# Designed miniproteins, single chains: the designs that were tried, part 91

Each design is a single chain, and the fold is of that chain. pLDDT is the mean over its residues in the fold that is shown.

## One batch from the design tools (miniprotein)

Design m3160
Fold by ESMFold2-Fast:
Structure m3160 (fold): chain A 62 residues (1-62)
Amino acid sequence: SEEIENAIKSAKEGFEKLSAEEVKYAKDAAVRNIKESLSKEKADELIAEIDKIAAEQIAKQK
């Protein structure tokens, strides 16, 4: 839970500094790392939150 919370916070802060194109690449890399590092349940939870953060950041761009 704490690891997931910290990962979400880091992704949100990181993605806020990136362009839409950069967010897409960063999201793909993060998703791959999460799938390799966490259980399916924890990975699905974190991926859903990161996907939401990435989508919100991309929506702020053109």
Scores: mean pLDDT 78

Design m3161
Fold by ESMFold2-Fast:
Structure m3161 (fold): chain A 81 residues (1-81)
Amino acid sequence: MSDEEKMEELFRRLGSEILAALRAGDEAGALAHFLELYRQLSAIDEEAARRTAEALLTLIGDIDPALAAKMRAAFEAAEAE
């Protein structure tokens, strides 16, 4: 499997889990799946991981702006390490 195919599979799987958690009102679960997706993508391609995180934050912001802001803060904290 190519790195592109691996990233698409990770996005599809964990993106689906993030969306399911958001629909269920599971804020902690949504955040955990988001950070896991970012970590796994960063291990393959850091630039693609950042772009994917930004795209997901935009999408989540359309659903729940407050949660998107919390996820943004967690993402920035993870990058500062």
Scores: mean pLDDT 79

Design m3162
Fold by ESMFold2-Fast:
Parts: sequence; C-alpha cells; structure tokens
Structure m3162 (fold): chain A 71 residues (1-71)
Amino acid sequence: GAMAAAIAAMRQKGEELGKKVKTRNDVVKAGKELLDAAPTQDAVDAGNRGLVEASKETLAKIGREERAELA
C-alpha cells in the first residue's frame, strides 16, 4: 500500500542521510529534512530509525572523543 511504501522510502532516506553524518549537527539537519519530507508521523519515525541506525557508530565515536577531551 501507499503508506507502507512511504514508510519504507523514508527509512531508506534516513539510512542514506545517516551514512553522511559526521557531526551531531548533521543529525539535527537530517532530522529536519526527514520531518519536512514525511507525509505522516509513522514515516517520520521510520526515517529517524534509519538515521539513528546508520549514524550510531559515528555518534558513539564522537561521544568517546568528547569524553576523552573532558577527562
């Protein structure tokens, strides 16, 4: 159905945006892009899940580097 296709497309868009994340600010910008593109809240949620999954390793590395600077 059209709604399932939109959800799948938004998840894929989130994953592609997540692969390009280099900073925390990139996640915020990607989240706004997903919100603007999504026709429903379920589609926003799917996009954000894709974004988080694709960016989680990069964000974990950033968090470790920030904690090392504070130690």
Scores: mean pLDDT 80

Design m3163
Fold by ESMFold2-Fast:
Structure m3163 (fold): chain A 76 residues (1-76)
Amino acid sequence: KSEEEIEMRGKIEEALARAYAEGLLSFDEMVALAEALSKITEVLNAEEAAEKVREIGEQLGLSEEAIEFLAEAVKE
Protein backbone atom coordinates (compact mmCIF):
# COMPACT_ATOMS: atom_id res chain seq x y z
CA LYS A 1 0.00 0.00 0.00
CA SER A 2 1.15 3.54 -0.73
CA GLU A 3 1.65 6.08 2.05
CA GLU A 4 -1.29 8.05 0.66
CA GLU A 5 -3.60 5.02 0.83
CA ILE A 6 -2.67 4.36 4.46
CA GLU A 7 -3.18 8.02 5.41
CA MET A 8 -6.57 8.17 3.69
CA ARG A 9 -7.76 5.00 5.43
CA GLY A 10 -6.75 6.53 8.75
CA LYS A 11 -8.64 9.74 8.02
CA ILE A 12 -11.76 7.81 6.99
CA GLU A 13 -11.66 5.68 10.15
CA GLU A 14 -11.16 8.75 12.34
CA ALA A 15 -13.98 10.65 10.59
CA LEU A 16 -16.37 7.71 11.03
CA ALA A 17 -15.45 7.29 14.70
CA ARG A 18 -15.94 11.03 15.37
CA ALA A 19 -19.32 11.12 13.60
CA TYR A 20 -20.46 8.09 15.61
CA ALA A 21 -19.25 9.68 18.87
CA GLU A 22 -21.13 12.91 18.02
CA GLY A 23 -24.34 10.91 17.43
CA LEU A 24 -24.45 11.75 13.72
CA LEU A 25 -24.25 8.08 12.70
CA SER A 26 -25.81 4.93 14.13
CA PHE A 27 -23.56 1.88 14.52
CA ASP A 28 -25.22 0.21 11.51
CA GLU A 29 -24.75 3.33 9.36
CA MET A 30 -21.08 3.58 10.37
CA VAL A 31 -20.47 -0.09 9.46
CA ALA A 32 -22.32 0.19 6.13
CA LEU A 33 -20.43 3.33 5.09
CA ALA A 34 -17.08 1.86 6.21
CA GLU A 35 -17.69 -1.29 4.14
CA ALA A 36 -18.72 0.70 1.04
CA LEU A 37 -15.73 3.05 1.31
CA SER A 38 -13.22 0.22 1.98
CA LYS A 39 -13.69 -0.96 -1.63
CA ILE A 40 -12.57 2.37 -3.18
CA THR A 41 -10.74 4.40 -0.49
CA GLU A 42 -7.32 2.83 -1.22
CA VAL A 43 -7.28 4.27 -4.79
CA LEU A 44 -8.56 7.81 -4.00
CA ASN A 45 -6.88 11.03 -2.89
CA ALA A 46 -8.39 13.18 -0.11
CA GLU A 47 -10.50 15.33 -2.44
CA GLU A 48 -11.91 12.33 -4.34
CA ALA A 49 -12.53 10.47 -1.08
CA ALA A 50 -14.58 13.40 0.26
CA GLU A 51 -16.70 13.35 -2.92
CA LYS A 52 -17.23 9.59 -2.59
CA VAL A 53 -18.23 10.01 1.07
CA ARG A 54 -20.97 12.42 -0.02
CA GLU A 55 -22.10 10.15 -2.86
CA ILE A 56 -22.22 6.91 -0.85
CA GLY A 57 -23.63 8.61 2.25
CA GLU A 58 -26.52 9.98 0.19
CA GLN A 59 -27.13 6.54 -1.35
CA LEU A 60 -27.21 4.96 2.14
CA GLY A 61 -29.69 7.59 3.35
CA LEU A 62 -27.42 9.33 5.86
CA SER A 63 -28.37 12.79 7.14
CA GLU A 64 -26.93 15.80 5.31
CA GLU A 65 -25.29 16.87 8.59
CA ALA A 66 -23.47 13.53 8.89
CA ILE A 67 -22.39 13.59 5.22
CA GLU A 68 -20.94 17.11 5.43
CA PHE A 69 -19.19 16.36 8.74
CA LEU A 70 -17.56 13.25 7.24
CA ALA A 71 -16.53 15.00 4.00
CA GLU A 72 -14.94 17.88 5.92
CA ALA A 73 -13.15 15.54 8.35
CA VAL A 74 -11.68 13.47 5.49
CA LYS A 75 -10.27 16.61 3.83
CA GLU A 76 -8.57 17.82 7.03
Scores: mean pLDDT 73

Design m3164
Fold by ESMFold2-Fast:
Structure m3164 (fold): chain A 100 residues (1-100)
Amino acid sequence: SDKEFFNKLLEKLEKKIEELEKKLKEVEELIEEGKYEEARKKLEELELELEILEGLLLILKGVMKVINFNDEEIKKRIEELEKKIEELRKRLEELKEKLE
């Protein structure tokens, strides 16, 4: 069913967000340790991964609109994912500024 398909995609996206949150924390710890070059390299990789995730979420929302898929649980999960992605983006930009 369409709901099973979207549930599986959302589970993968949610897991990826958790992985990015962990990596962002590792970047913060590297900065605290004065390992600025390693922090910059990891932050650059994290930014690319976040851009891919942002793109995938945009595609997912587009597909849902095209097929007129309306499920309140899935919609709520997407809204939660958007909020977490926005928070990750904000924290990433703050760390980029710190490493200048």
Scores: mean pLDDT 86

Design m3165
Fold by ESMFold2-Fast:
Structure m3165 (fold): chain A 89 residues (1-89)
Amino acid sequence: SEKIEQLEQLTQELLRAAARGDLEAVRRAADGIIGLIEDPELKERLAAAVDRFLAALEAGDEEEAARAMHEFMQLVHEYLDSLREELKK
């Protein structure tokens, strides 16, 4: 699935950007991920999680940044798993 491949690539880009502190690259990768998702509730939850991540980094709160990134990644992985399950049926 092209959508699954794009989501996996953007997820890796986001994690690499976050690791090097490139906030603009984090925003671009997150926006790319959100743009590939059709569910408006999931879009809102992902946007809120990345906003919390960026705010925590600006505040120097590494623990809160890690929690927000974990929430974002969990939502993305749950969505990817849902897409993979539909392909198996």
Scores: mean pLDDT 86

Design m3166
Fold by ESMFold2-Fast:
Structure m3166 (fold): chain A 91 residues (1-91)
Amino acid sequence: DAIEELEKKYKELKEELEKLGADQSLFDELEKVYEEAKKAFEVKSDKEKIEIPEKLVEKYEKLAQETRNGFYLELAKFAQFALELAKEQVE
């Protein structure tokens, strides 16, 4: 189940952010990324299943590049994981 795999990855990343002493704002961003990514598995359109995580990858890769903050790179990697799960459902 893609949603169960996504939730497991979310919990793992949340624990890693706690170990790294991340600010509350980054936990809030992680929750937003998780909730948006989860929508990809709730929509019926194959196009929307792919576009949702693709937009998240683009957003967080751009934020990582502009801020040079490694936590945004971790959020981009989480979004990429969601994109790969969505691609497996479409193919």
Scores: mean pLDDT 83

Design m3167
Fold by ESMFold2-Fast:
Structure m3167 (fold): chain A 68 residues (1-68)
Amino acid sequence: SEEELVAEIIKELERRDPEIAAEARRLAANPSVSPEQVLQRAALLALEKGLEDLLAEISRLAREHRER
């Protein structure tokens, strides 16, 4: 599910950047925010911080989940 994907990405964010992880968790707790919007926000924050490897990892996890 998309919720499982978001949870998995948040775990990875927590290890690499706790600040981005905290923002993603806050957004995920808001019922008006979709899982897609949470992932998009996390990716934008990773880009703004220059964390290209983390952005690539988020993209990989999203692709793997779509193939399940």
Scores: mean pLDDT 79

Design m3168
Fold by ESMFold2-Fast:
Structure m3168 (fold): chain A 110 residues (1-110)
Amino acid sequence: SSSREKAEQFGQDLLNNGESFYQTALKAGKLSKDGKKIEELGKEALDLVKEAVRSMDNPEEMRRLVEEALAKGREVAKIAMKTDPTLGSAIAINIAGIGFSGDLLLKYLE
């Protein structure tokens, strides 16, 4: 009961962090010559976060999906940082949030 409620909360936190990441990526994309790549990688990372939350009944698959989302997110942050360090830093914070909420969710699915 309590473990399920915490898993649901961290799943929501993971989704919220993914959405915040994507919205910040879209802002960075408007300012960058590589904007299309930022937007495409950002969308792929968000879709992986959504798939990870849908895969909560398979913790190993969820872990893999979160790791793939983090890898794409880090590439977005790297590109964005060259264009706007403030938005790049905000993206890096959102990526850290995805990792943290994903780790907590995995812990409460055991």
Scores: mean pLDDT 87

Design m3169
Fold by ESMFold2-Fast:
Structure m3169 (fold): chain A 88 residues (1-88)
Amino acid sequence: ELRKAMEEAYERGKKEAEELPEEEARRKAAVKFTAGGILYAAAQAGDRSSLPLAAELFAEAAGIFEALGEKEEAEKARRRAEEAIEAA
């Protein structure tokens, strides 16, 4: 189930943020968010098989941003993950 994978990815992101310095965790979240965006764009161009991975990457980024207290970025990433799930 795609939603279960998203929740697992979110929890992985939160755990990853606990293991890293804040600056490194923030960079990792930004990279995951960007990668998710690229995969979501690929899905919109016709490769819908990219949607599950896009959702997981956005969810991992959301988990990291939330653990760092970056509420706006976390909400944005969660919204993008939900969009990817809805499109799948």
Scores: mean pLDDT 85

Design m3170
Fold by ESMFold2-Fast:
Structure m3170 (fold): chain A 66 residues (1-66)
Amino acid sequence: SVSEQARALVEEILQAVRDGASEAEVRALMERALAELRDLGLSDTEIAAFRHEVERAVAEERAALA
């Protein structure tokens, strides 16, 4: 399902953060994930909501690593 794909993409980005990925690398993974979700038929509103959730999760993960 789209929800399972979205969850997998979030986990990939969070794993990259845990592995020490740079801000540029995390941004590239985010843009790739957004493109993949657009190809799956998500609307611009849904893509914006996904980006917001990932930005929140990345900030939370970085705080946990500090």
Scores: mean pLDDT 83

Design m3171
Fold by ESMFold2-Fast:
Structure m3171 (fold): chain A 91 residues (1-91)
Amino acid sequence: AVTRISIEYPDGSVEEVQSVSLTEEEFVDAVRTAAKLVLKHGKARLRVTIDGPEATVRALLDAAERVLEEAGLKVVSREIVGGRGVLVAEA
């Protein structure tokens, strides 16, 4: 799977958060890091995009959603279409 994590700010600027690995553990750690940045800024959106086999995409989105909710963010959208998953969360 290919994962992208980005933070979208109210002014329309976007910050990419890089992950050095495709393992679930390392992906989850990157999501936690991004969640802390969103909480610190208070009005940013977190976008997670995953491309891969549908089962892998679903599992990684489920893990990301759990981590984001545990961190105190609200998941505002979740979509899985044709091996692409997108999750958006806010503070």
Scores: mean pLDDT 80

Design m3172
Fold by ESMFold2-Fast:
Structure m3172 (fold): chain A 80 residues (1-80)
Amino acid sequence: MEEKIKEIRKKLAPLLDDGSYEEIVEELMDLLEVSESVKDLFLELLRKGGKYTDFINELLEKYLLGKISEEELKELLLKE
């Protein structure tokens, strides 16, 4: 898990400066091997904008830290 987190942060660092937030989230989910259904749900919510950006950031942080499962992540996204 820690090695995946480090790899993700290394990949995301350049995207944080010149990439879109959608590209960052897409790369993150690919590195975490998140299912396509969960990936599509994240991207849809990001396209809606606003407070969803903060919500998604919090959920991704919890997922990266292993505090929630992919299934929990999906359930939380469906609520908002």
Scores: mean pLDDT 65

Design m3173
Fold by ESMFold2-Fast:
Structure m3173 (fold): chain A 100 residues (1-100)
Amino acid sequence: DNVKKAKEILEKIFNDPSREVSEEEQKILEEVASQIDKPEVQELLAEELVRRFELVVERAKKEGKFSEEDYKHALEVLIEELERLKHEKSVEEVKKLLEE
């Protein structure tokens, strides 16, 4: 099941962002992304979007390049992508961050 393989690949990338993604791993991720109409794929993509968002925010804070305005705009974009994926729980979690 490519969804399970994609989840394992994404977890490896999350734990080691400096890790090189192989062409075979990239093809698996692209194949799973093409099946965006499936609930399991929507959930996987929503989880990945949230993880990538948190990583980008952490890096920007460490580099001193992230403003509160940029953070709010990034949260709004993340909400739109999560709504497009119909992942209601993640949308509610990100909306709470905008209230702070």
Scores: mean pLDDT 66

Design m3174
Fold by ESMFold2-Fast:
Order: structure tokens, then sequence, then C-alpha cells
Structure m3174 (fold): chain A 86 residues (1-86)
């Protein structure tokens, strides 16, 4: 799957390629909250492998594109943004 491809790219240190792929998937499926949750799962698993600035930029853009998220997804995204700021 494209999600597994992105996860493998992150594990290989190909961060910009992985984030670009995740951005494309979310852009093609903007109302798919299950896909968004799966993207957050991958980012949570790989956060420590990424440059903090790359992760932060991606997450802030995602937050701006999805202002009306369910509370659980909003909390997960906000928590990950705080992790990326450090």
Amino acid sequence: SRLEEARQLLLEGRIEEALSLLEDLLRENPEDLELLSQVLDILEETALLMPSDSLYSFLVSLREEHPDLPEELQQRLDHLIEVAKK
C-alpha cells in the first residue's frame, strides 16, 4: 500500500519523499478520517527518526487543512505537534 511505502521511506531516512507521498494521499482523500488516523499512526511511530522541522511543518499544514477534526484526532495531532517542537 502507499501507506506502507511511506513508512518504509521514513525508515530509510527518505523523509521528504515520504511526507510528500502522505500529503498526496491526504489531498486525494480529504474526507477520509480513517486514512488520516493511519497517517498519524505512522508519524507517531517514526517521529524520532525525522528532523523536527520537517515533521512540524507537515503537521501544522495538516492542522490548518483540517480545522474541524473529531476531538480524538485533534488531540493526537496537537500532541504530535508538541513532540515535533522539541
Scores: mean pLDDT 83

Design m3175
Fold by ESMFold2-Fast:
Structure m3175 (fold): chain A 72 residues (1-72)
Amino acid sequence: SEELKKAVETVNKMFEEEREELLERGEALIAEGERLRETSEGQARRVAGYLLRTLVPAIEKAVAEEKAKEAA
């Protein structure tokens, strides 16, 4: 329990201090996911495409909201 709390605090602190790096890593993962979607076969391609369509707008919205908060 205490170890879990400390782990969460550590992750939150890293998130705070390395937010830009985390967002950049997220963008790299999206690019890799899109590449994998193009190379997938059959139903796997359709499922991957659906997930990317859901994840990409969600991440882009989160990035835009974060930029808006920093500008305000």
Scores: mean pLDDT 67

Design m3176
Fold by ESMFold2-Fast:
Structure m3176 (fold): chain A 92 residues (1-92)
Amino acid sequence: SAEEAQRARNLVEMLYGVLVLALAVGKRVGASSEERIKLIIKAIDGMIPHLPEESAKIAEELKKKLKENPDLSADEQLELIDEALRRMLEAA
């Protein structure tokens, strides 16, 4: 339904805001790439139970990409988050 699609969109946008804030805070305090990844994964894990099935799959794929690329810059981590958000919004 349109209402369910809008709720899914709102949840995805809230997750995006949390991930962007986590990344920005991590960068500001001089956190390592691995420390930023741990914080991002914790936020994703908290949201997965509330996401639609297709969005949850995209979130799991994002976690895998981050874990497989532990040396990414904050800007490169943001690009992966942006791509995942775009795909989730298209799936909603």
Scores: mean pLDDT 84

Design m3177
Fold by ESMFold2-Fast:
Structure m3177 (fold): chain A 71 residues (1-71)
Amino acid sequence: MASGGAPLSELSLDDAAAAIKAAAEAAGNTVSDEGARAAAEAALAGDAAKASAILAKASGAAPLPAPVPPR
């Protein structure tokens, strides 16, 4: 358990994974929970290339609803 006072990197793995899923959904993609967590772990470890590869794989693995056109 963490004791308060953490700076900008106070993102738990769960929070980081949730943020990644939210960003993917905003871009029209769906990312699995497992893929989001793995990408979050790689990103927090500073391995951006691995995080990107995991996200690309995970975001292509799940279906997404087609957007409806605006009025």
Scores: mean pLDDT 65

Design m3178
Fold by ESMFold2-Fast:
Structure m3178 (fold): chain A 88 residues (1-88)
Amino acid sequence: MLEERKARLAGALVRLALEQDPAASRSLLEQAALAGVELAEDEELLAEFRAEYGELPEPSEEEKRRGRELAERARRRLEELRREAAEE
């Protein structure tokens, strides 16, 4: 259940980012996917987001898969950056 919701929200936010800016950077898309995963983990935050911005689009299965991959890459990059900062 939760994993499906994470994929759905990650895909939805990536789609919204691309609809607003088709030239959006890979970094921005990774951040959008990660934000979607975070919304899926916090039901109150998700409710507030929907109240402010309305209903999220229903992503395709491919968009859900891509959203998950982008969110995973975003998390790995943040962990690498934090590790590099700690080493310096």
Scores: mean pLDDT 77

Design m3179
Fold by ESMFold2-Fast:
Structure m3179 (fold): chain A 75 residues (1-75)
Amino acid sequence: SSMQQKLQDELDALEKEVQALIPAARGNEKAWQHLLEAGDHLSDARDALDKGDLDTAQKHIDKAKKHIDLAKKEI
């Protein structure tokens, strides 16, 4: 489905963004904690997407985005 493809693309992009932010977050405990929370939500989103639970995947993607934004604010 178009929604499944959209969520897969968003998840892949957000996973890459988290990895790119790790070096800048090292030594900043607030940024680091937000990236850990984002990573946990992206993992949960991947599991939900693999099970075909698109609503749960979207909720975890949205939570991951919020934590990524909070990490960027601390950097």
Scores: mean pLDDT 89

Design m3180
Fold by ESMFold2-Fast:
Structure m3180 (fold): chain A 86 residues (1-86)
Amino acid sequence: AAEEERRREARAQMARRYEELIEEYLRQGRWDEAAALARAAVGNLERIPELTPEEVRLLELAREVLEQYGRSDEQIIAGARAIDAR
């Protein structure tokens, strides 16, 4: 119980730091760095079975950032290849 509570508090603090860093990069116009951090956050959070409210907020922000700034050239290429195969 106590160990789980401390782990959740540590995770909440980490989520807040990630959120602050993403917002800071966006404020500075460093969109590639914001997108890179957002990708890392999504990858890490998707591996967690129960998210804290702070982690849910971070995941929402990260997905929004990726939708706007994080389009992968690989996704564009994959889409073009799928069309060519049909």
Scores: mean pLDDT 74

Design m3181
Fold by ESMFold2-Fast:
Structure m3181 (fold): chain A 65 residues (1-65)
Amino acid sequence: SRNQELRKKAAELANEASERISRGDKDGVRETIARLEEVAAQSEDPEDKERIERIVAIFREMLAR
């Protein structure tokens, strides 16, 4: 279903952001955050949206440090 596809995409993007953080690729992390925000905007499940928003908040905090 679309919800399963969006969850899979969010998980893949979160993994990509973690790898980019590990490499010090801050610009790449910002781009991956933007893609996560697009997935959140497309998500119809409030729980899925909230989880993606929490992930985005964590990566933004990591970028600030």
Scores: mean pLDDT 85

Design m3182
Fold by ESMFold2-Fast:
Structure m3182 (fold): chain A 69 residues (1-69)
Amino acid sequence: KIEELEKELLDLIRNLPDEERRQSVLASLDEWRRMEKRVRTPNERVKEFRLRQLIAAVRAEIARAEAAK
């Protein structure tokens, strides 16, 4: 599930017209992955929750950009 969410996010990023936004979102996702590995919490639910929050936030921004146009 987590990997599928990351793949979906990456696909959305690639569909963004702005290269700057694409790079910013990719950097955020990469930072999350690095933090996730560093934290190493025993609770898988916490890890999933954290990822889903980041993905949801990015997807919301993409949707708002579409709505603005």
Scores: mean pLDDT 68

Design m3183
Fold by ESMFold2-Fast:
Structure m3183 (fold): chain A 85 residues (1-85)
Amino acid sequence: SMQDGALSIARGRIGLIKDLMKRQGYPQEEIDRIVDIIMDTFKSVKTNEEYYIAMESVEKAIKLILDGKSPEEVLKVLEEGKKKV
């Protein structure tokens, strides 16, 4: 079911991503920007296919943050995912 299910999962993932970004020293402004893109993407999810696209972009973002990549690289991956939803 897509009724709030996608948003509930997104909130759980956001908790993890916020923690990882803080550990990597990301500025609060960039953390907020990344969180907003993730929330906007999941609010737009209507189908299982769109849900998997959104989840794939979030998993790629998590890997980039763990690898110490810049907020700009993370934003690029999330923006690409949002465009496909």
Scores: mean pLDDT 81

Design m3184
Fold by ESMFold2-Fast:
Formats: structure tokens, sequence, C-alpha cells
Structure m3184 (fold): chain A 78 residues (1-78)
């Protein structure tokens, strides 16, 4: 389980970082994080609650002061 959680976190982190580097808005980054978290649930077998927490953690780490807007968009898309 822990190895799958680590793989899911790395996947979500890469998707979020790539979107941020491409200049995506916080709203778009939140939606991208929701899609990545859904893939972690369906393809990697990570529990839904764990995938949600990983996405929120990644958004806070990468976006800092813009994290709140992205997390709101994530919850709307999740």
Amino acid sequence: MEARIRAARRFIEREVRAAAEAGASPEQIGKIAANAAKLAVTLLGVPEEVARRLAEEVLREILGDQAEAAIRAFHEAW
C-alpha cells in the first residue's frame, strides 16, 4: 500500500508542477489535480480519501499562497 501511495503522490505532484510551469490558473491546476487523484484511485488502487489528502498536500506544497483557490477548484471537480 505505501508504495502505491508514494507512486500516486509523485504522479499528482508531476501533473501539478507541469501545469503550474505552463502558466495554468489555480482553478485549472485544481481540476488537473482532481483528474490525477481519480487516476490514482482507479489505476493504482489508492483509497479515495487518501487520494484526496495527497492532492490537497501537493497543492499546498507547490502553490503556496495560491493553494486555497486551487483546493477549492479541486473539491468542485472531485
Scores: mean pLDDT 85

Design m3185
Fold by ESMFold2-Fast:
Structure m3185 (fold): chain A 85 residues (1-85)
Amino acid sequence: SAEEKANSLIAEAREKVLEGDYEEAKELIKEALKIVHEELSKEEQKDFLKEILGERGEEAYELVEKGKYDEAAEIILEKIKELIS
């Protein structure tokens, strides 16, 4: 499914963060966000982002809705770095 593909890309991004490859991690996150925005319902998009970001999920959702994938990916990248550091 689209959700499974997006989650797989986020898992790859986590691995890239562990390797110190932050640029590749960000690109994988951006690809996941594009899939989420284009292929998931609004409710599924909100659920996906809340699962990753908690309270910051709403901020990321607003950015994704505006097509600001780069800015939304930075928030997710920051969260991944915090969770594995």
Scores: mean pLDDT 86

Design m3186
Fold by ESMFold2-Fast:
Structure m3186 (fold): chain A 65 residues (1-65)
Amino acid sequence: LEKLKRILQTLVDTGTPEEQREARKALEALDKDPSLVEKYTVDELAERLGVSKEFAEFIKKLYKK
């Protein structure tokens, strides 16, 4: 979780406008419920975070390590 949050924060600080927007939404949602990455499928996570399916898959991969 900490590694994922750090990577998302880096995207907020240094990413493209699109990356910054998606990373901010993901950080806000994870702060409210850290377990949502474990609870939801990629499609459900994308809907809950308001991000692309590709970004949701990226989040799931990072969360495991």
Scores: mean pLDDT 77

Design m3187
Fold by ESMFold2-Fast:
Structure m3187 (fold): chain A 71 residues (1-71)
Amino acid sequence: SKAETARELLLRALRGELTPEEVRARGEAAGLPREVVDAIVAAAERLAAGDYIGATAHAMRALALIVEEEL
């Protein structure tokens, strides 16, 4: 499902396994809503910058959007 794909993409981003650019490319290829992809990309960017609080905030937003969007 798209919800499972989005959650896996978020987890891989938070593990530092994907760059923000890779997150965007994979999310778009999977047909995820732009708002979900943008939130996961933001989490990855904050993590790369060492902003763990900001990364967590964007990750929580991504999870909320995954529930709100019919994925």
Scores: mean pLDDT 85

Design m3188
Fold by ESMFold2-Fast:
Structure m3188 (fold): chain A 95 residues (1-95)
Amino acid sequence: MKEEALKEIDKAIDHLAEAARLSDFDTQVEITLLMMEAVLAKKALENGDFETAKELIKRVAERVEQLLAQETNPAVRAHLQKALDELKKAIEILE
């Protein structure tokens, strides 16, 4: 379960990185901050702090949804959607 959640978070970080590379500067900064929060969630999970990890991942997922609502670039949207799906999967695994 912990290993499966870590795998989904890693996939989400990879898709956030791809979205950032394809984005304008302002969007890239926002996505980079989300990637940092996802990395902190991984560290919390590795330390056995499941509640902190879950709260951080839920917060990242909510912000990715907000970015998706405003994003018009289809390539960026595709990577943000994949990241969101993987973050939601990580939350499901942790429940």
Scores: mean pLDDT 88

Design m3189
Fold by ESMFold2-Fast:
Structure m3189 (fold): chain A 96 residues (1-96)
Amino acid sequence: MVSLTDNTVVIVVELPDSATPEQREEMVRRLEEVAKEVGAEVIDVRASGPLVVVRVKTESEDQQRKLIEEVLRLAREVGARRVTIQFRGTEVYDTA
């Protein structure tokens, strides 16, 4: 029952190996801004090498759709190699 009410979305963005530390920090910041703009709550943000991982709590499927749309747009702008989006541990989107 508890797992059926979990509205947590996990976003993993893989940047090119050529990405600078500044570009990684900007990606973290802009992902947090996108989550806030769609009304989602940022739970955790981690950056490790080329990977930026953001865990977000959403209130509705409409928020999830807007979040996915904006994340994919942002990833395209920065030239991300891969974007993986998981909802409740299930992969719902992968660009690779």
Scores: mean pLDDT 74

Design m3190
Fold by ESMFold2-Fast:
Structure m3190 (fold): chain A 91 residues (1-91)
Amino acid sequence: AAELEAVRRQLEEIEALLKEYVEEHKEVVEKILKELREELGVAQSEEEARAKLAAFFERLAKELERLGAPEAVIEAARRAPALVDRYLALL
């Protein structure tokens, strides 16, 4: 369906934007990713895991804003959880 392909394309664009910026700021991103991995490891449900993933991207967006990232990169991080949820709902 065109909707699934559109959401996948939006996720790919978000990954590309984040990947380019993240490579320059690995230290900050690695710290946040480590915290996410630890939190996901103790998640008791899929709903809890989704909530932790959403919290991760919000923390990432705040750190990117603090580092002076372009608005497009900050918005990409904040929109990622909703797009992931949308993608899973369309499978």
Scores: mean pLDDT 71

Design m3191
Fold by ESMFold2-Fast:
Structure m3191 (fold): chain A 62 residues (1-62)
Amino acid sequence: MMSLEELRERLREAKTQSELVELTAEAYRNARASKDPELARQYRRLAFEASEELHDQWLKEQ
C-alpha cells in the first residue's frame, strides 16, 4: 500500500490508463482504511483526481 506522498508523486509522473487505475484503487483503499478523517479526505481527493484523469485518457484513446 502506497503512502499519500507516493500516490501524489505517481499521479504527477504516470498518467497511463493502467497506472491511473492502480492509483485510483489504492487511494480509495487507503481512504477506506484510514481512521484519520482528514487523511481519508486527502486520499479521496487524490482518488477523484486520478479517476478524472483516467476517464479523460480513456475517452481520448478509444
Scores: mean pLDDT 75

Design m3192
Fold by ESMFold2-Fast:
Structure m3192 (fold): chain A 63 residues (1-63)
Amino acid sequence: SLLDEIREILRRGGASEEEIERIIEALKAGDFDTAERLLVRLHIRGKISAEDAQRIGELIHQL
């Protein structure tokens, strides 16, 4: 699923399972503002590359 692909990208970047599930819960709730804030924080912490952030954005657009 699109959500599982997002989980795999975040896990490869070194996000914790707690961080991953917070993002997935926000996406399932349609709370894109919270999901974006959490993704930006992961990017700043070096847990997600700009390329990974772009791919996640593409997947979110398909939800």
Scores: mean pLDDT 85

Design m3193
Fold by ESMFold2-Fast:
Structure m3193 (fold): chain A 61 residues (1-61)
Amino acid sequence: MDYVKDPYSGELISTDPNAELSDKVVEALMEHYGIKTEKKPKTLAELMKLFEEQVQKIEAE
């Protein structure tokens, strides 16, 4: 399985968007994208969905 270095946390993450992320990676990405949520995302796909929803909200207002 291929891994890439996350530029925000410095940790290696799977290139599979459905692979579970470590808490450190999740926290770093949430901070960088300014995502505020009651539940931490478990995967990159879930995190990107939350970011897209936030961007759509900002674009509207």
Scores: mean pLDDT 70

Design m3194
Fold by ESMFold2-Fast:
Structure m3194 (fold): chain A 77 residues (1-77)
Amino acid sequence: SDALLRRIARREATELLEATGKETFTREELLSLLSKHLSPEMVEIVEELVKESGKETFTREEAVEIIAEAAVRLSRL
């Protein structure tokens, strides 16, 4: 289910981002970090969501939600 997938993605994204010790990420920092840990297909969806947001910086909580949404979008492809 989308709810289960979002829950798993949020947990894993939270652990990944907390391990950096950073509370905010630029677009470039976030994409660079995720390129080391996620599939290229997942990173492409994150990049599109980042563009849609129009934002240059993201809190950890905002980044977690973007990653969770990307996981759900990827599951529908």
Scores: mean pLDDT 87

